# Ledger of designs, part 95: designed miniproteins, single chains, continued (4)

Each design is a single chain, and the fold is of that chain. pLDDT is the mean over its residues in the fold that is shown.

## One batch from the design tools (miniprotein)

Design m15285
Fold by ESMFold2-Fast:
Structure m15285 (fold): chain A 79 residues (1-79)
Amino acid sequence: DEELEKLFKEAKEKQGLSEETIKEAKEHYEKGLEALREGRYQEAIEHYEKVLELFPGNLELNMHVGVLILEAAVRLVFP
């Protein structure tokens, strides 16, 4: 996702985040997407929540990840 890579880069530059923080966020995001694809919705939510914890106050990234949490939550509650 080129838009997400852009959001991570902007967060690094604007919030002064380390390359380790960006790498950790990317790993959680990718694991969340994999869990979502495999129907492991609770695991997807947990991974996405970790991404949000790494970028507190980043509205644009929080909105992007928030939509994915909502998608997983809907599928978890209404399978």
Scores: mean pLDDT 79

Design m15286
Fold by ESMFold2-Fast:
Structure m15286 (fold): chain A 62 residues (1-62)
Amino acid sequence: MDFSDVLKLIREYKEGKTTAEELKEALKNADLSKSDVERALYEAKKLGLPQEIIDILEEKLK
């Protein structure tokens, strides 16, 4: 799963087309660069995604 797939899932979650659990699993399994994770984290915070999603992205930066 690349960065484009992650952004698509974030959008689909905001649109109600996927669940928080599906998004969490996708993010945990995504092979992303640090820059891609930082960008996804910015978009997640901007869209007001649940803290549990934000926490997964922050863990990937460590």
Scores: mean pLDDT 80

Design m15287
Fold by ESMFold2-Fast:
Structure m15287 (fold): chain A 71 residues (1-71)
Amino acid sequence: DDELIERMEARLEALVAEVEALAAQLPREVAWAAFAEAMAHARELSKTRSPEEAAEEAIRLARERLRAALA
């Protein structure tokens, strides 16, 4: 169902926007470390999960790492 895909894409877009806003508040080195960890996590998840599920989980991990760096 295209409507379900559109809702998932909107959710991913919102998560990406949040990650971008958090990364903009941090030194590039810190942001890159968070993204590198998220990318490694996405690669492992993509072996057993759908691309959309792997992307959402990886973006959520990046968000958590960036939030921790700001605390």
Scores: mean pLDDT 80

Design m15288
Fold by ESMFold2-Fast:
Structure m15288 (fold): chain A 61 residues (1-61)
Amino acid sequence: AAEEAYREAAEAIDRLLDAVHQGNSQATAEASRRLLDAVKRAAEASGITPQEAVLRALKLK
């Protein structure tokens, strides 16, 4: 099921927003990398585009 991948993408979005809010460039870079990987996995698991996977992860927030 794609649920795990979507949950990871949603968590990665939270981490990215938190890192950006803190002004921590290293944490922002790490969170961005994790987000891209999680979105790619969610898209592959669901057979959708990475853009659609991002939108679905955002709706979980």
Scores: mean pLDDT 74

Design m15289
Fold by ESMFold2-Fast:
Structure m15289 (fold): chain A 66 residues (1-66)
Amino acid sequence: MSKAEKAIKKFAESAEKILKSKGVPDDQAAEKVKKIVEILRQALKAGKKMTVYFSELDEEIVLEPE
């Protein structure tokens, strides 16, 4: 698994957990995370650098294509 794919997976797991902790239903949390992951994967597939800041985690994720 690439570094970018590992970062996306870790982000998805954290984001879903946070949404569920805020009372978002499991199906809605999964759908929101799925949409974000799809956008990130499309950006990587297009060879574009992507920086994502997730305020709930107070973390910045930089995704660069290999």
Scores: mean pLDDT 71

Design m15290
Fold by ESMFold2-Fast:
Structure m15290 (fold): chain A 63 residues (1-63)
Amino acid sequence: VTKTETITAKDLEKFAEKAKELRASDEIKDISAENLGGNTYKVTITAKSEEAAEKALEELKKA
């Protein structure tokens, strides 16, 4: 399952650390982030389930 969403990171270091943490999960296959300008990223998450992908996106938004 692949989900894509645009996220603006409030803290780039926390965003990067959260992405690293999520990538270590067995439920997350891949996370890619494309910089669209400043702290705004087009994030694509590939996960084993839709629920895992949605949860990962929510955690990145909170970082």
Scores: mean pLDDT 78

Design m15291
Fold by ESMFold2-Fast:
Structure m15291 (fold): chain A 78 residues (1-78)
Amino acid sequence: MDKLPIEERLELMYNSLPEDLQRQWEELWEALGGTQEARLVSLIYVISQIDGLPEESILKAIEETVGSEWAAKLKQIL
């Protein structure tokens, strides 16, 4: 499985998550404004929590991937 479109990869990741984490992802996505970028940010956060990463490391990864504005928005709702 080589390079899939981002949306398709996100959907595969979402479907691999337990229902509780899927719900957390949807809640975060809505809180962040319901955009495609917000959806990506929310999924990165949820996946990173599975790996047991500290919040600061997750926020840094989000900043590096989608930008500092999204890291700041996520931090405000956490």
Scores: mean pLDDT 73

Design m15292
Fold by ESMFold2-Fast:
Structure m15292 (fold): chain A 85 residues (1-85)
Amino acid sequence: SMEEKRKKELEEEVERARKKIDEIAKELEETYGLPKEKAKELAEELLEIRVKKALGELTDEEVKKKQEELEKEVKKLLEEAGVEL
């Protein structure tokens, strides 16, 4: 059925999203020395903004505001980790 096909597609999308979160988190850990837990939280927030934008759930203005908030959070975490910006 179309419902079963959609469910399988969603399961595959969720698996891809998990792998992408892990990849982004690893880059944040390796590049900036962020703690694994914080890197994963930031990666999840970045992916959520991207997914919601793609689904049309966020306006361009809302995306910009969320990106600015996330940039402030990243900057604060980098300063707390002792990384020179």
Scores: mean pLDDT 72

Design m15293
Fold by ESMFold2-Fast:
Structure m15293 (fold): chain A 77 residues (1-77)
Amino acid sequence: MEELVERTFGKLVEEGIISEEEAKEAKEKVLKFLETASATEETGLLLNLIGIELDIDLGYLSKEELRKLFEEFVNSL
């Protein structure tokens, strides 16, 4: 999980979609969420992160759309 979080947020920073500060804050929120998450909630988080990583790698979405996905993801925690 943590490695996937680092990789996905690292890609968002490299593409200029989010700042390193935003990535750090989002990672802290993910780690806090995981302290109390059920197996179902953790699986949902994993699938959402994989989806964001795929959307970055495929390059079909605009930077604005990728930023919205990131914000929706963080707000779901």
Scores: mean pLDDT 83

Design m15294
Fold by ESMFold2-Fast:
Parts: structure tokens; sequence; C-alpha cells
Structure m15294 (fold): chain A 85 residues (1-85)
């Protein structure tokens, strides 16, 4: 089902977040940015699946997309450099 595919995308995003955190701990900023790019592509795939199946108003889909969005924002945060307004 589409929900099963979204759960798989969420799981991949959680794994990417952990790898991004590890890359940052190792001062490997290049790998952290590459993981962010992969995360963005997975989120776009999830959005395409929802749109193509007409599930934009499904409450379970909305819930999982909020969780996916949270993981993406955390991944983005791990790639941001501190120290510039």
Amino acid sequence: SVLDKLEEIKKELEEILEKTREARRNKDYKSAVEYLDKAIKLVNEALDLIRDNGLEDDPEVEKIMLEISDILMKTLGETQSTGGS
C-alpha cells in the first residue's frame, strides 16, 4: 500500500539522519550534505506518491508526513554551520 511505502521512506530517512549525525561527529561535512540531498529526494518521492494516489486529505498520511517533515528538518539542522547571521 502507499502507507507501507511511506513507512519505508520514513525508515530510510531515520537511517539517513543517524548517518548525517555520524558524519557531523567525524567532521565529514561533505558526506552530511550528500545525506541531506538524499533525504530531500526521498521526501519528494513521498509527496509524489501521495499526490498520484489522491491521499492529500488522508489523516494517516498527514500524520506520517508530519513525522517525515520532522526528520528532514532534523537532518537539515545537522548540516547547518554554526556562526553566521
Scores: mean pLDDT 82

Design m15295
Fold by ESMFold2-Fast:
Structure m15295 (fold): chain A 58 residues (1-58)
Amino acid sequence: PRPPLNISSQDVARIVAYRILSIGYLIDGDEDKAKEYLQKAIDLEIEVYRKLGVEPQI
């Protein structure tokens, strides 16, 4: 059976956490880590929106 589409607060929290980490590293001048965590946030956001059948908001 197909599992129901379930977007949890944990999925949203992960995206927010990676975006906050990206901003934090950018403020600290660590551009490489900032880009890494931003990409992780974008990838998770795309995955979440794909499950909902909605275009990703990046």
Scores: mean pLDDT 73

Design m15296
Fold by ESMFold2-Fast:
Structure m15296 (fold): chain A 71 residues (1-71)
Amino acid sequence: ALEELKRLLDEIAELLTKAADPTPEDRARYAELVARVEELLATHTLSAEEQKQLEEHAEKLLAEAKAKIAA
């Protein structure tokens, strides 16, 4: 679960570097990754310390991905 979350966050980070000007396919991929990360954060039980650090990191990446979807 933690490894899956990190993998999804890494995919978002990689997509942000490769797709600065997103195509329609890139926007769909951002939306899919955002939805999957949000679902995992809602359902996964982490330690308080791990959860706080991961949520902060995830929030930053999700905000950037959502900006690409909304642009």
Scores: mean pLDDT 74

Design m15297
Fold by ESMFold2-Fast:
Structure m15297 (fold): chain A 97 residues (1-97)
Amino acid sequence: SALEEALKLLEEAAKETDPERKVALLDKVAELAKKLSGEEALKLLEAVLELAETETDPAVLEAAVRVARVALKNATDVARAIGLVFRLIGLLIEAEL
């Protein structure tokens, strides 16, 4: 599934040490995120926020935020997404994005 492929690429990005390669992997995740909706979009949003909260490179953080924004847009349950939205806001404040 698109979700399984996105989560696998996200796991590969988490293990990657080169920021440019991490960004390339995250951009592939963002394209897959466009195919997700509802529960699948929420699962990807949670997973990418977990990765982003451990990152310090601004380009990697910007790429992770792009994934999070696409996933959030495709999430249909805003009430369930609210906690994840606050995590994203906290990340943006800390990263000065």
Scores: mean pLDDT 82

Design m15298
Fold by ESMFold2-Fast:
Structure m15298 (fold): chain A 67 residues (1-67)
Amino acid sequence: MDAYRALARSDGPASEEEIEIRAKIAASPEEEARKLAEKYGIESPIQRSFRAMEEAIEKLIEERKLK
């Protein structure tokens, strides 16, 4: 659960989109992590793919900012 908990944290000032995304992860961390892994093609267990999951969150935030 530690990696899932870390995905719900922001290390700095968060945009509105980041706050919304991380709030969803905090509510259902394993389910939201699974959805991110499926969307961005991450196959490894989250503890080995933590950086890839953070990069997926960054991409999702960027996509929302562009729209």
Scores: mean pLDDT 65

Design m15299
Fold by ESMFold2-Fast:
Structure m15299 (fold): chain A 85 residues (1-85)
Amino acid sequence: MRIAVLVGEGEGAFEAARRALEEGRRGADAVVLVGANVSKEGKLKMYEAALELHRMGVTAIAGTAPNLEEARRMAREAEEALRRL
């Protein structure tokens, strides 16, 4: 099972969302997408990416965190959970 993990901070959430879709198109089985300190627009782009990944048949977990350290922690926990499936 190939899992792609993407973490973006602030405006980096837009690039992370774009890369998440690219990983799905490259045949990832699952994608973890976590944003830290993201704007409302960045949050929407992350959610849109997760929905599109689900339409492709890719398992997607998208979340937001108050800071980059917590975002990385959440991403690791999500990846670990997916590896148990």
Scores: mean pLDDT 87

Design m15300
Fold by ESMFold2-Fast:
Structure m15300 (fold): chain A 79 residues (1-79)
Amino acid sequence: STDAQIQQLEAQRQQLVQQYQDAMRNNDTATAQQIADQLVQISTRIDAIRNGITDQQTIDNIIQQNLADMAAQRAARAA
């Protein structure tokens, strides 16, 4: 069911948050950035499913757009 999928994704999100905090504590910025991108992917999947979008291609397209937006924001902050 969609609820079971959301619960699994939320559990994965919690694990990624812990890993992100650990990477930040260890000053591993490269790993922290990779985990941040994974968190965007998981959060996007949860949001899409909650809004009734279960088509994998549509979800993947939304993920691509959100990751591109995040990369653009990071580039702007680095400039």
Scores: mean pLDDT 85

Design m15301
Fold by ESMFold2-Fast:
Structure m15301 (fold): chain A 93 residues (1-93)
Amino acid sequence: KVREELEELLARAKELAEKLSEKVPEAKETLEAGLKKVEELIKEERYLEAAEQLVDLYRFALKVAELNGIPLTEELKELLERAERLRRELEEK
């Protein structure tokens, strides 16, 4: 279940990163590096670290969208909240 939730959040992050990179090419390298790191952590079953990296990735994506007036902010906020909740559940904090 945790792996499935992380994989769903990663898939959504990949979709949104592609849309953001089309409008803000300068963000592409950072987004791609973050996505790759999350994928590697999931494969290594390092789920807490994967959730932490997803939170950082979504925070970066949200900031990029807000600063550039891209109409993805509500979707990014929802996904960020999901990633933060999953991170908290994995931390038991």
Scores: mean pLDDT 86

Design m15302
Fold by ESMFold2-Fast:
Structure m15302 (fold): chain A 72 residues (1-72)
Amino acid sequence: SRLEELRKRMEEDLKNLDKLWDEIADYFGLSKDREAFKEELKANRPDLYRIVEWLERLKKGAKPLPEEKIKA
């Protein structure tokens, strides 16, 4: 199933979320305190913050994306 393949790919990407946070924090010269960093990211890059928030929701077992948005 195409949906099953996409789910596996997303799970692999989510495993690197912590590394991604560290890399972004280092790039912007921001604190490694993720709560403080998230506040700064929300203020300066709300687009990127929304993407990361959505990925965190998926990692916590949030409802999967509608198939319509996955196949776009």
Scores: mean pLDDT 61

Design m15303
Fold by ESMFold2-Fast:
Structure m15303 (fold): chain A 81 residues (1-81)
Amino acid sequence: PRKLVTVDLTLRTEGTPEQARAALEAALAEAQAIDPSLTVSDVTVEALPGGALVRARVTALAPPDVDVPAEVGSAETVYRP
């Protein structure tokens, strides 16, 4: 049947942890508007010197030949497939 694809996202910003979390939440809301099967879990925010790091686990239903979600939002993003 349907396949579940899980992607670990890491969003790095030079702003505050609050800005990083807001950017992640906005990006995930936009992604869910595109794919309603998308769910997010394990959201963590780490304060770093001069910035913040936000990690999230994103899961969506997708066929094997579809990259889901390849990219999320417009925040500064570094993610692991």
Scores: mean pLDDT 65

Design m15304
Fold by ESMFold2-Fast:
Structure m15304 (fold): chain A 71 residues (1-71)
Amino acid sequence: SIEEIEAYVERTIAQIAASTDLAEIARLATETAKYLYEAYKQGLISEEEMLALVKRVEAAVREHLARLAAE
């Protein structure tokens, strides 16, 4: 369901926020984008929903990297 997909995205955002490893952050973002694209291909979410969730993960990555760079 969309709720399970959204829960997965929220867990990934939490893992990104807890990480100081740039390689781990990049891996989490890439794996989540791939998961969302597969969900779209399988008809589980719309293209609009997929793009919105991908942008949410990308925003979380940018915000977290900016926070790490300020320290």
Scores: mean pLDDT 86

Design m15305
Fold by ESMFold2-Fast:
Structure m15305 (fold): chain A 120 residues (1-120)
Amino acid sequence: MEDFRRAAELAREAVEHARKAIEYAKQGNPDEAVKHAEEAVRLAREAAELMEKGRPYATPQAQRSLDLAVRLAREAAEHAEKAMEYAKQGNYDEMVKHFRKAAELARQAATAAEEAARLN
């Protein structure tokens, strides 16, 4: 698969893990929520790294979409990490809020990575 298409797939997998984290958090299972959040962070960072690696070979138009996708993927990872810190503190409302933001940012990152693949 193309690196940018693979990055989009990883970002979409991050969205699914963030959604699972929200579901377990709502069920009062913060341990499972944290495990899924850790996977979301890993997948979002891997997506960003693949896009950064491919950037020098991308067209200028695709580079703009890659820069957006990298920023969004890293922001998604940061929100998932923040949610895990709130989970440790027993602040489940803030945990769910940050997991929702992580899922939304990862979804936007996947869309931007797909656009970068289309533009190359």
Scores: mean pLDDT 84

Design m15306
Fold by ESMFold2-Fast:
Formats: sequence, C-alpha cells, structure tokens
Structure m15306 (fold): chain A 92 residues (1-92)
Amino acid sequence: GKKNLLKGIGLLLRLMGILIQAEMFGITPEMAREALELVKELVKVAPNDKVILKNALRQVERMLELAKRQGNEEAIRYLEEAIKLLEEALKK
C-alpha cells in the first residue's frame, strides 16, 4: 500500500546516505552492516517493487566496489549478503 511505498522510499534514501558517506570518507564495516539491515527491511516492506529493489541493488553494488577497493573483508561479507537478498527478491 501507499504506507509501504513511502517506507520503501525512506529506506532507499537512507541507503543513498550511506553510499554518499562511503564515497566521501570510505566504507566501514558498520556502514556495510547498516546497509544490510536496511536491505532486510526493504525486502520485507517492498518485496514486489522491482524499481525500488533494482535501485537498492545498484547502490549496494557500488558500496561493494568501494569495500573491495579498500580490502575491507568484513564490509565485503555484509554487502555480498545484502546483494544476495536483493537478487533473490528480484527473482520472485
């Protein structure tokens, strides 16, 4: 419903905020964990919104590129889990 759409958009904006911080200051394991938690909530709230889910996937994939460049193995693990959840949701 409309309430779930607004919540999904809010979660996307929070993911974008993490990505902006990661681009400016580098990605931390804490940022990656927050991204995973936001993705878990997003998949629960907007499981059928492919536009929202695809947008979230692009943001998390960019975070993963940053984590890999930094060699941050803990951040890589959280972000790979987040990508798997989004890919599974997009297959439904």
Scores: mean pLDDT 89

Design m15307
Fold by ESMFold2-Fast:
Structure m15307 (fold): chain A 75 residues (1-75)
Amino acid sequence: ALEAAEARGQAAMALANLELSAEQQADLEEALARWSGTEEEVGLLVREFLARYAADPDMAKALALRLALAHAARG
């Protein structure tokens, strides 16, 4: 139970610490700039990243996780 939660936390941290290219960083910043602070918009932006980076699912997950963490920090 706790070990499984710790393993998930480590995987999430690894994804959050993936090095972003300049293009990926710009995409994240653009998404954050368009976000008005609603949870519905976060869900739409997450889906946009998953669609845009479908060929690189780990990067799509990393961008989605970083967006979710930015949302949590604001709310």
Scores: mean pLDDT 64

Design m15308
Fold by ESMFold2-Fast:
Structure m15308 (fold): chain A 100 residues (1-100)
Amino acid sequence: MSPVREQALFVAEYTLEWLKQNESKIPKDLYDELIEELNELIRAIEEQAPLEEIIKLMDRVIEILDKLIEANKDDPELVSELTSLRSLLQGQRDNLRRYA
């Protein structure tokens, strides 16, 4: 796997692990949607899908994170953690875009 794909996989897996550790803090509908989309993203990276497909899957994960941030706007600590995860995913998506 190329270094850029390995970095994308690392960030996707890191996000998945963070979500599982923080399941009790996340509305079930958004949690289930994020887990499903992250598993699809990880699968696409592992199967060496085209970069354009991986970017679109990352964009879907970012959109759900934005909904989660809005849903938790009254919890500044959680919003800060989610914003950091979003920034990591956006950074990797932008990095992948340079190679697409």
Scores: mean pLDDT 86

Design m15309
Fold by ESMFold2-Fast:
Structure m15309 (fold): chain A 87 residues (1-87)
Amino acid sequence: MAEQRRKEAEDAVAGTRSLIDEAQKLVDEAEKTGNKELAKYVLSVLLPAARLQVIAAEVMGADPQTVAELKARIDEIAKKVEEVLEK
């Protein structure tokens, strides 16, 4: 039971990092190209998905410091999306 929950927490952290990395790449592309539709996709799909994965990781017992770092990265990407959409 404990080993399975640890793997689930690790998988949730890994999945969250993957979503954050993809969101960062797409938001950087949106900023470079002025593609507001891509920025909207990041805001409406990828960031909500990443936030849900962080909650899942936290509930599964992921390290609180890791959870805080993931939340901070999501918030930074959200700010950048807003900057792209304001232009």
Scores: mean pLDDT 82

Design m15310
Fold by ESMFold2-Fast:
Structure m15310 (fold): chain A 95 residues (1-95)
Amino acid sequence: SLRELLERFAEIVRELASLFPGGLRTTVILQVEGIRRLLDEGREKEAVDSARTLLRYVGGLVDGISPNLSPEELERARRLLREGERLVREMERLV
């Protein structure tokens, strides 16, 4: 279901956020909460569009902090981003 995909996406984004400095981490977590609220309000298209925007933002953050990550952390982050892309594409097909 769309909710199951969105919750999986939220977990992926929370894992990525753990790599970020506190201020950026807070911003990302608040965006995830906003997306959940949109879905709870039945605003499915807006929730999915916001998930796409958040994934792009988080990808840019990973690129920006990449010099501060170990090779293992960077590989993990890139795997999580690929899974996030898969989930967002799947959500986009349902809306």
Scores: mean pLDDT 88

Design m15311
Fold by ESMFold2-Fast:
Structure m15311 (fold): chain A 69 residues (1-69)
Amino acid sequence: MEEEYERLLEELMEVSGLSREKVEQAINTIVEENDPRYEATVLGAFRRETGSERAEELLRELIRVKRKL
């Protein structure tokens, strides 16, 4: 579980150019709010900021993994 999370996090940082702190803050906020509308808003903002659909997909995977922890 932790190994999968770390691997995805590292890939997202490489693809997006964002820091670990920024990525983890986004994931934790989405999981804590547990609001689909808020999650959609953050994912949309993340996609625009990075310009990458792959970065958005990686963030969605990280959120899924984090919810299992």
Scores: mean pLDDT 78

Design m15312
Fold by ESMFold2-Fast:
Structure m15312 (fold): chain A 115 residues (1-115)
Amino acid sequence: GKKFSIEELVSFTKSEDELERLLAVQQLYANKSDPRVIPTLKEIALNDESETVRMAAVYALKEIAKEDNRAIEPLKIIALESSDKNVRIAAVKALKELAKTKPEAILPLLEIANH
């Protein structure tokens, strides 16, 4: 398959085509070692017009957070700041699942509960 640059993938996240934005989220996850990926997925989870695309970004951040603690703080921010209740619930559920194996997810959950 064609390999896309991170710059191309970031461009695709701004497409008018929802399916192209969903595929961009999937390809960003495949490139999760690039330091631009986590901030880009956070932006998508907060601001994309489609709940489906926002949810896909939350799930990608959850999967990254299993191995990279840098994705935990973005999930906390999404849980606190998203205008979409379903996206906030998904971020909280992601942190709860992570807390089963990662103690680093416990303090963010307590901070959300006390906010």
Scores: mean pLDDT 90

Design m15313
Fold by ESMFold2-Fast:
Structure m15313 (fold): chain A 67 residues (1-67)
Amino acid sequence: SEEELERFKNEVKEYIEKHKDDLQKAREWVENLFLKKLIEAYINNDEEKIAGLQKLMEEVQKYIDSL
């Protein structure tokens, strides 16, 4: 759902803000969390959630790379 993706986005953003001094740790945490969420979405055959998570992952990776 859009609400779950928005909540997830806010959680990820908050973690990055708290770990700006350790971007490597932030990247690893984000990648692991996205992987777990993607696996859950694939198990549930939730195509909208898979697409949303992939897009969000790209946006988050670009944000971290800009820091």
Scores: mean pLDDT 79

Design m15314
Fold by ESMFold2-Fast:
Structure m15314 (fold): chain A 79 residues (1-79)
Amino acid sequence: PPTLKERYEADRDGVVERARRLLSSRLPPERVPGVFEKFVKFLDALLAGDLTGLIKAINSLDDEERRVFMEVMDELGGG
């Protein structure tokens, strides 16, 4: 199956839109914009092969945000 990186490279807008919907189903409306911004930065770092950017994106997450990130990545990447 395609990796999350391959899916994002092939259809950035589709992955971003699905991520927004998944985050909105898992977080209060007031938290969605901040977590969504962090998630897009994560995806951009992943696509670019930017290890430093990837580490910074992950380290910007609190424990609740990290849990939601893992759930959304699992749904988007298919495990």
Scores: mean pLDDT 80

Design m15315
Fold by ESMFold2-Fast:
Structure m15315 (fold): chain A 85 residues (1-85)
Amino acid sequence: MERLEEEFRRAHARLLELIQRVYELVQQSDDEKLKEQFYNLLREADARIQEVQKIEDREERLRAAIRLLEEVTKQLEELEEELKK
């Protein structure tokens, strides 16, 4: 359990830092499609986290949350690289 909680905290911290960086790039960008992709990604992530929060088992909820955070992080990293071009 402690390992999953540590993995969750690490993944969550990484995602928050990445969201801030990508948000700043989005504000400086003139690419409306990339801006739309950013906000759509955040809306989809919010919807998915609400579903994860419905999981009653703590370990299953943490594993699902970690997977979601890692997936969203990967999508945001790809978007960050596109915004830097």
Scores: mean pLDDT 84

Design m15316
Fold by ESMFold2-Fast:
Formats: sequence, structure tokens, C-alpha cells
Structure m15316 (fold): chain A 80 residues (1-80)
Amino acid sequence: DDIARELRELAREMRKVAEAFDNQKALEHVREAERALEAGRYEEAIRHLEEAVDHISGYNPIMAEELRKRLDEIRRKLAA
């Protein structure tokens, strides 16, 4: 559905960013988020993506802020 699609799109973007900066910790968390999405565990996926954002913020704080805003929007839709 819409939530699953947006989470998959966000995870894909975060994976691309983590790969571009060779951030292994961010990649590990994106992988866990993708696994949680396959299992339909949206809250677990969101937590892993939040961890990935924290690792991205260490080398790209502007990108991390934008990713965090998108993640917050998805979380609000899930709660509604």
C-alpha cells in the first residue's frame, strides 16, 4: 500500500546515499529495514531507517535532516 511503497522508496534512497559514502553502519541498518518491510513490520523498518539516518548525519547532516523529515511524514501516515 501507500505506506509500504513510501518506506521502500525511502530505504532505496538511503541505501544509495550510504553506498555513495561507503557507510557500512548505515548500509547494515538499511538492510535490516528492507528485511522488516518484507515481513510487513513497518514500525521495525522505521526504527532501522532512523538508525541509518543517524549514521548518515555524521558525514552529511543536511541530507540526514531531509531523510528524517520524510521518515517522520511516513510515521504520521502509519499512525493515522
Scores: mean pLDDT 82

Design m15317
Fold by ESMFold2-Fast:
Structure m15317 (fold): chain A 76 residues (1-76)
Amino acid sequence: DLDERVAELKKRRDELLKKAPPEIQQEIEKKLEELERETTERFHRSPRTDEAAERLMREAIEREEKILKEAEEKLK
């Protein structure tokens, strides 16, 4: 369920930002902003099918998961 994965990512992001020093918070925010720009651009270029939209959202979720994991690793 994409909606549930999005909710989980939001919770992970909130937890991470609460624990992270400002430098790491800025890195996360910049990476997420870049991801949003890339996802929006790809969405405009993609065919307007439900399957293509779900695929793009899934890829964006996976990319955000990677960004959060990398930030979590830096905090240890």
Scores: mean pLDDT 77

Design m15318
Fold by ESMFold2-Fast:
Structure m15318 (fold): chain A 88 residues (1-88)
Amino acid sequence: SSMEIEEIKEKLEEFRERLLKLIREGKLTRESLGELLREASETNSQEVVDMLQSLAGLAVVMVDRGASVEEIERELERFIEEYVKKLE
């Protein structure tokens, strides 16, 4: 993929906001996650696809454990920042 680090970060932040919206609305389902993964694939960035899969998996696990939306938001943000640092 030829996507720049800054563009990868922006896309991951957009997907994080969409995941949080789905969680707040009680719509975090296999169908909604499949739609997000389809959109990530349209970026033609393997890094965006792989990271969205990881973010979605983390979000699902945290919801299943009864984490608050605020806790999930913080953990997803931390996960993105740690990944972006590894790309720099």
Scores: mean pLDDT 86

Design m15319
Fold by ESMFold2-Fast:
Structure m15319 (fold): chain A 74 residues (1-74)
Amino acid sequence: DAAVDAVVDHYVAALKELGKTLSDEEVAAWRAWLRTHMDPAELEALREEMDTRVEMAKLSEEELEALRRLAELL
């Protein structure tokens, strides 16, 4: 649960920075989806990867575009 919340909160913050604000219902639906489709180990690995990608994205326009594309694939 904490891992899911951390991943979701991190991604919601990134999407908000890109100009996309999610409703509480949309955030809750995505939390439910992650809990159903990913085990805790996969979720922790995804969180680490996302932290790395977000940090790298701050360094280049190309990576910011990649993050934007990923956000569209929700």
Scores: mean pLDDT 64

Design m15320
Fold by ESMFold2-Fast:
Structure m15320 (fold): chain A 62 residues (1-62)
Amino acid sequence: SSLERSVKILEENLKKLKKEGASKLDFEILSGVALIVAGVGRLIGEKEEVIERAERLAKEAE
């Protein structure tokens, strides 16, 4: 699904931010986007696995 692809992109972006030594703001933005993706996933009935991955990303980016 498009949402699963979005989660995959966010996972790759989190890895890049960690390698680059990105700012706290960059991590906070990624966390916020991941939370929005998780919320949209729940509204549209996406797979629980995909929603859980997005929620995990948000926590890891904090």
Scores: mean pLDDT 85

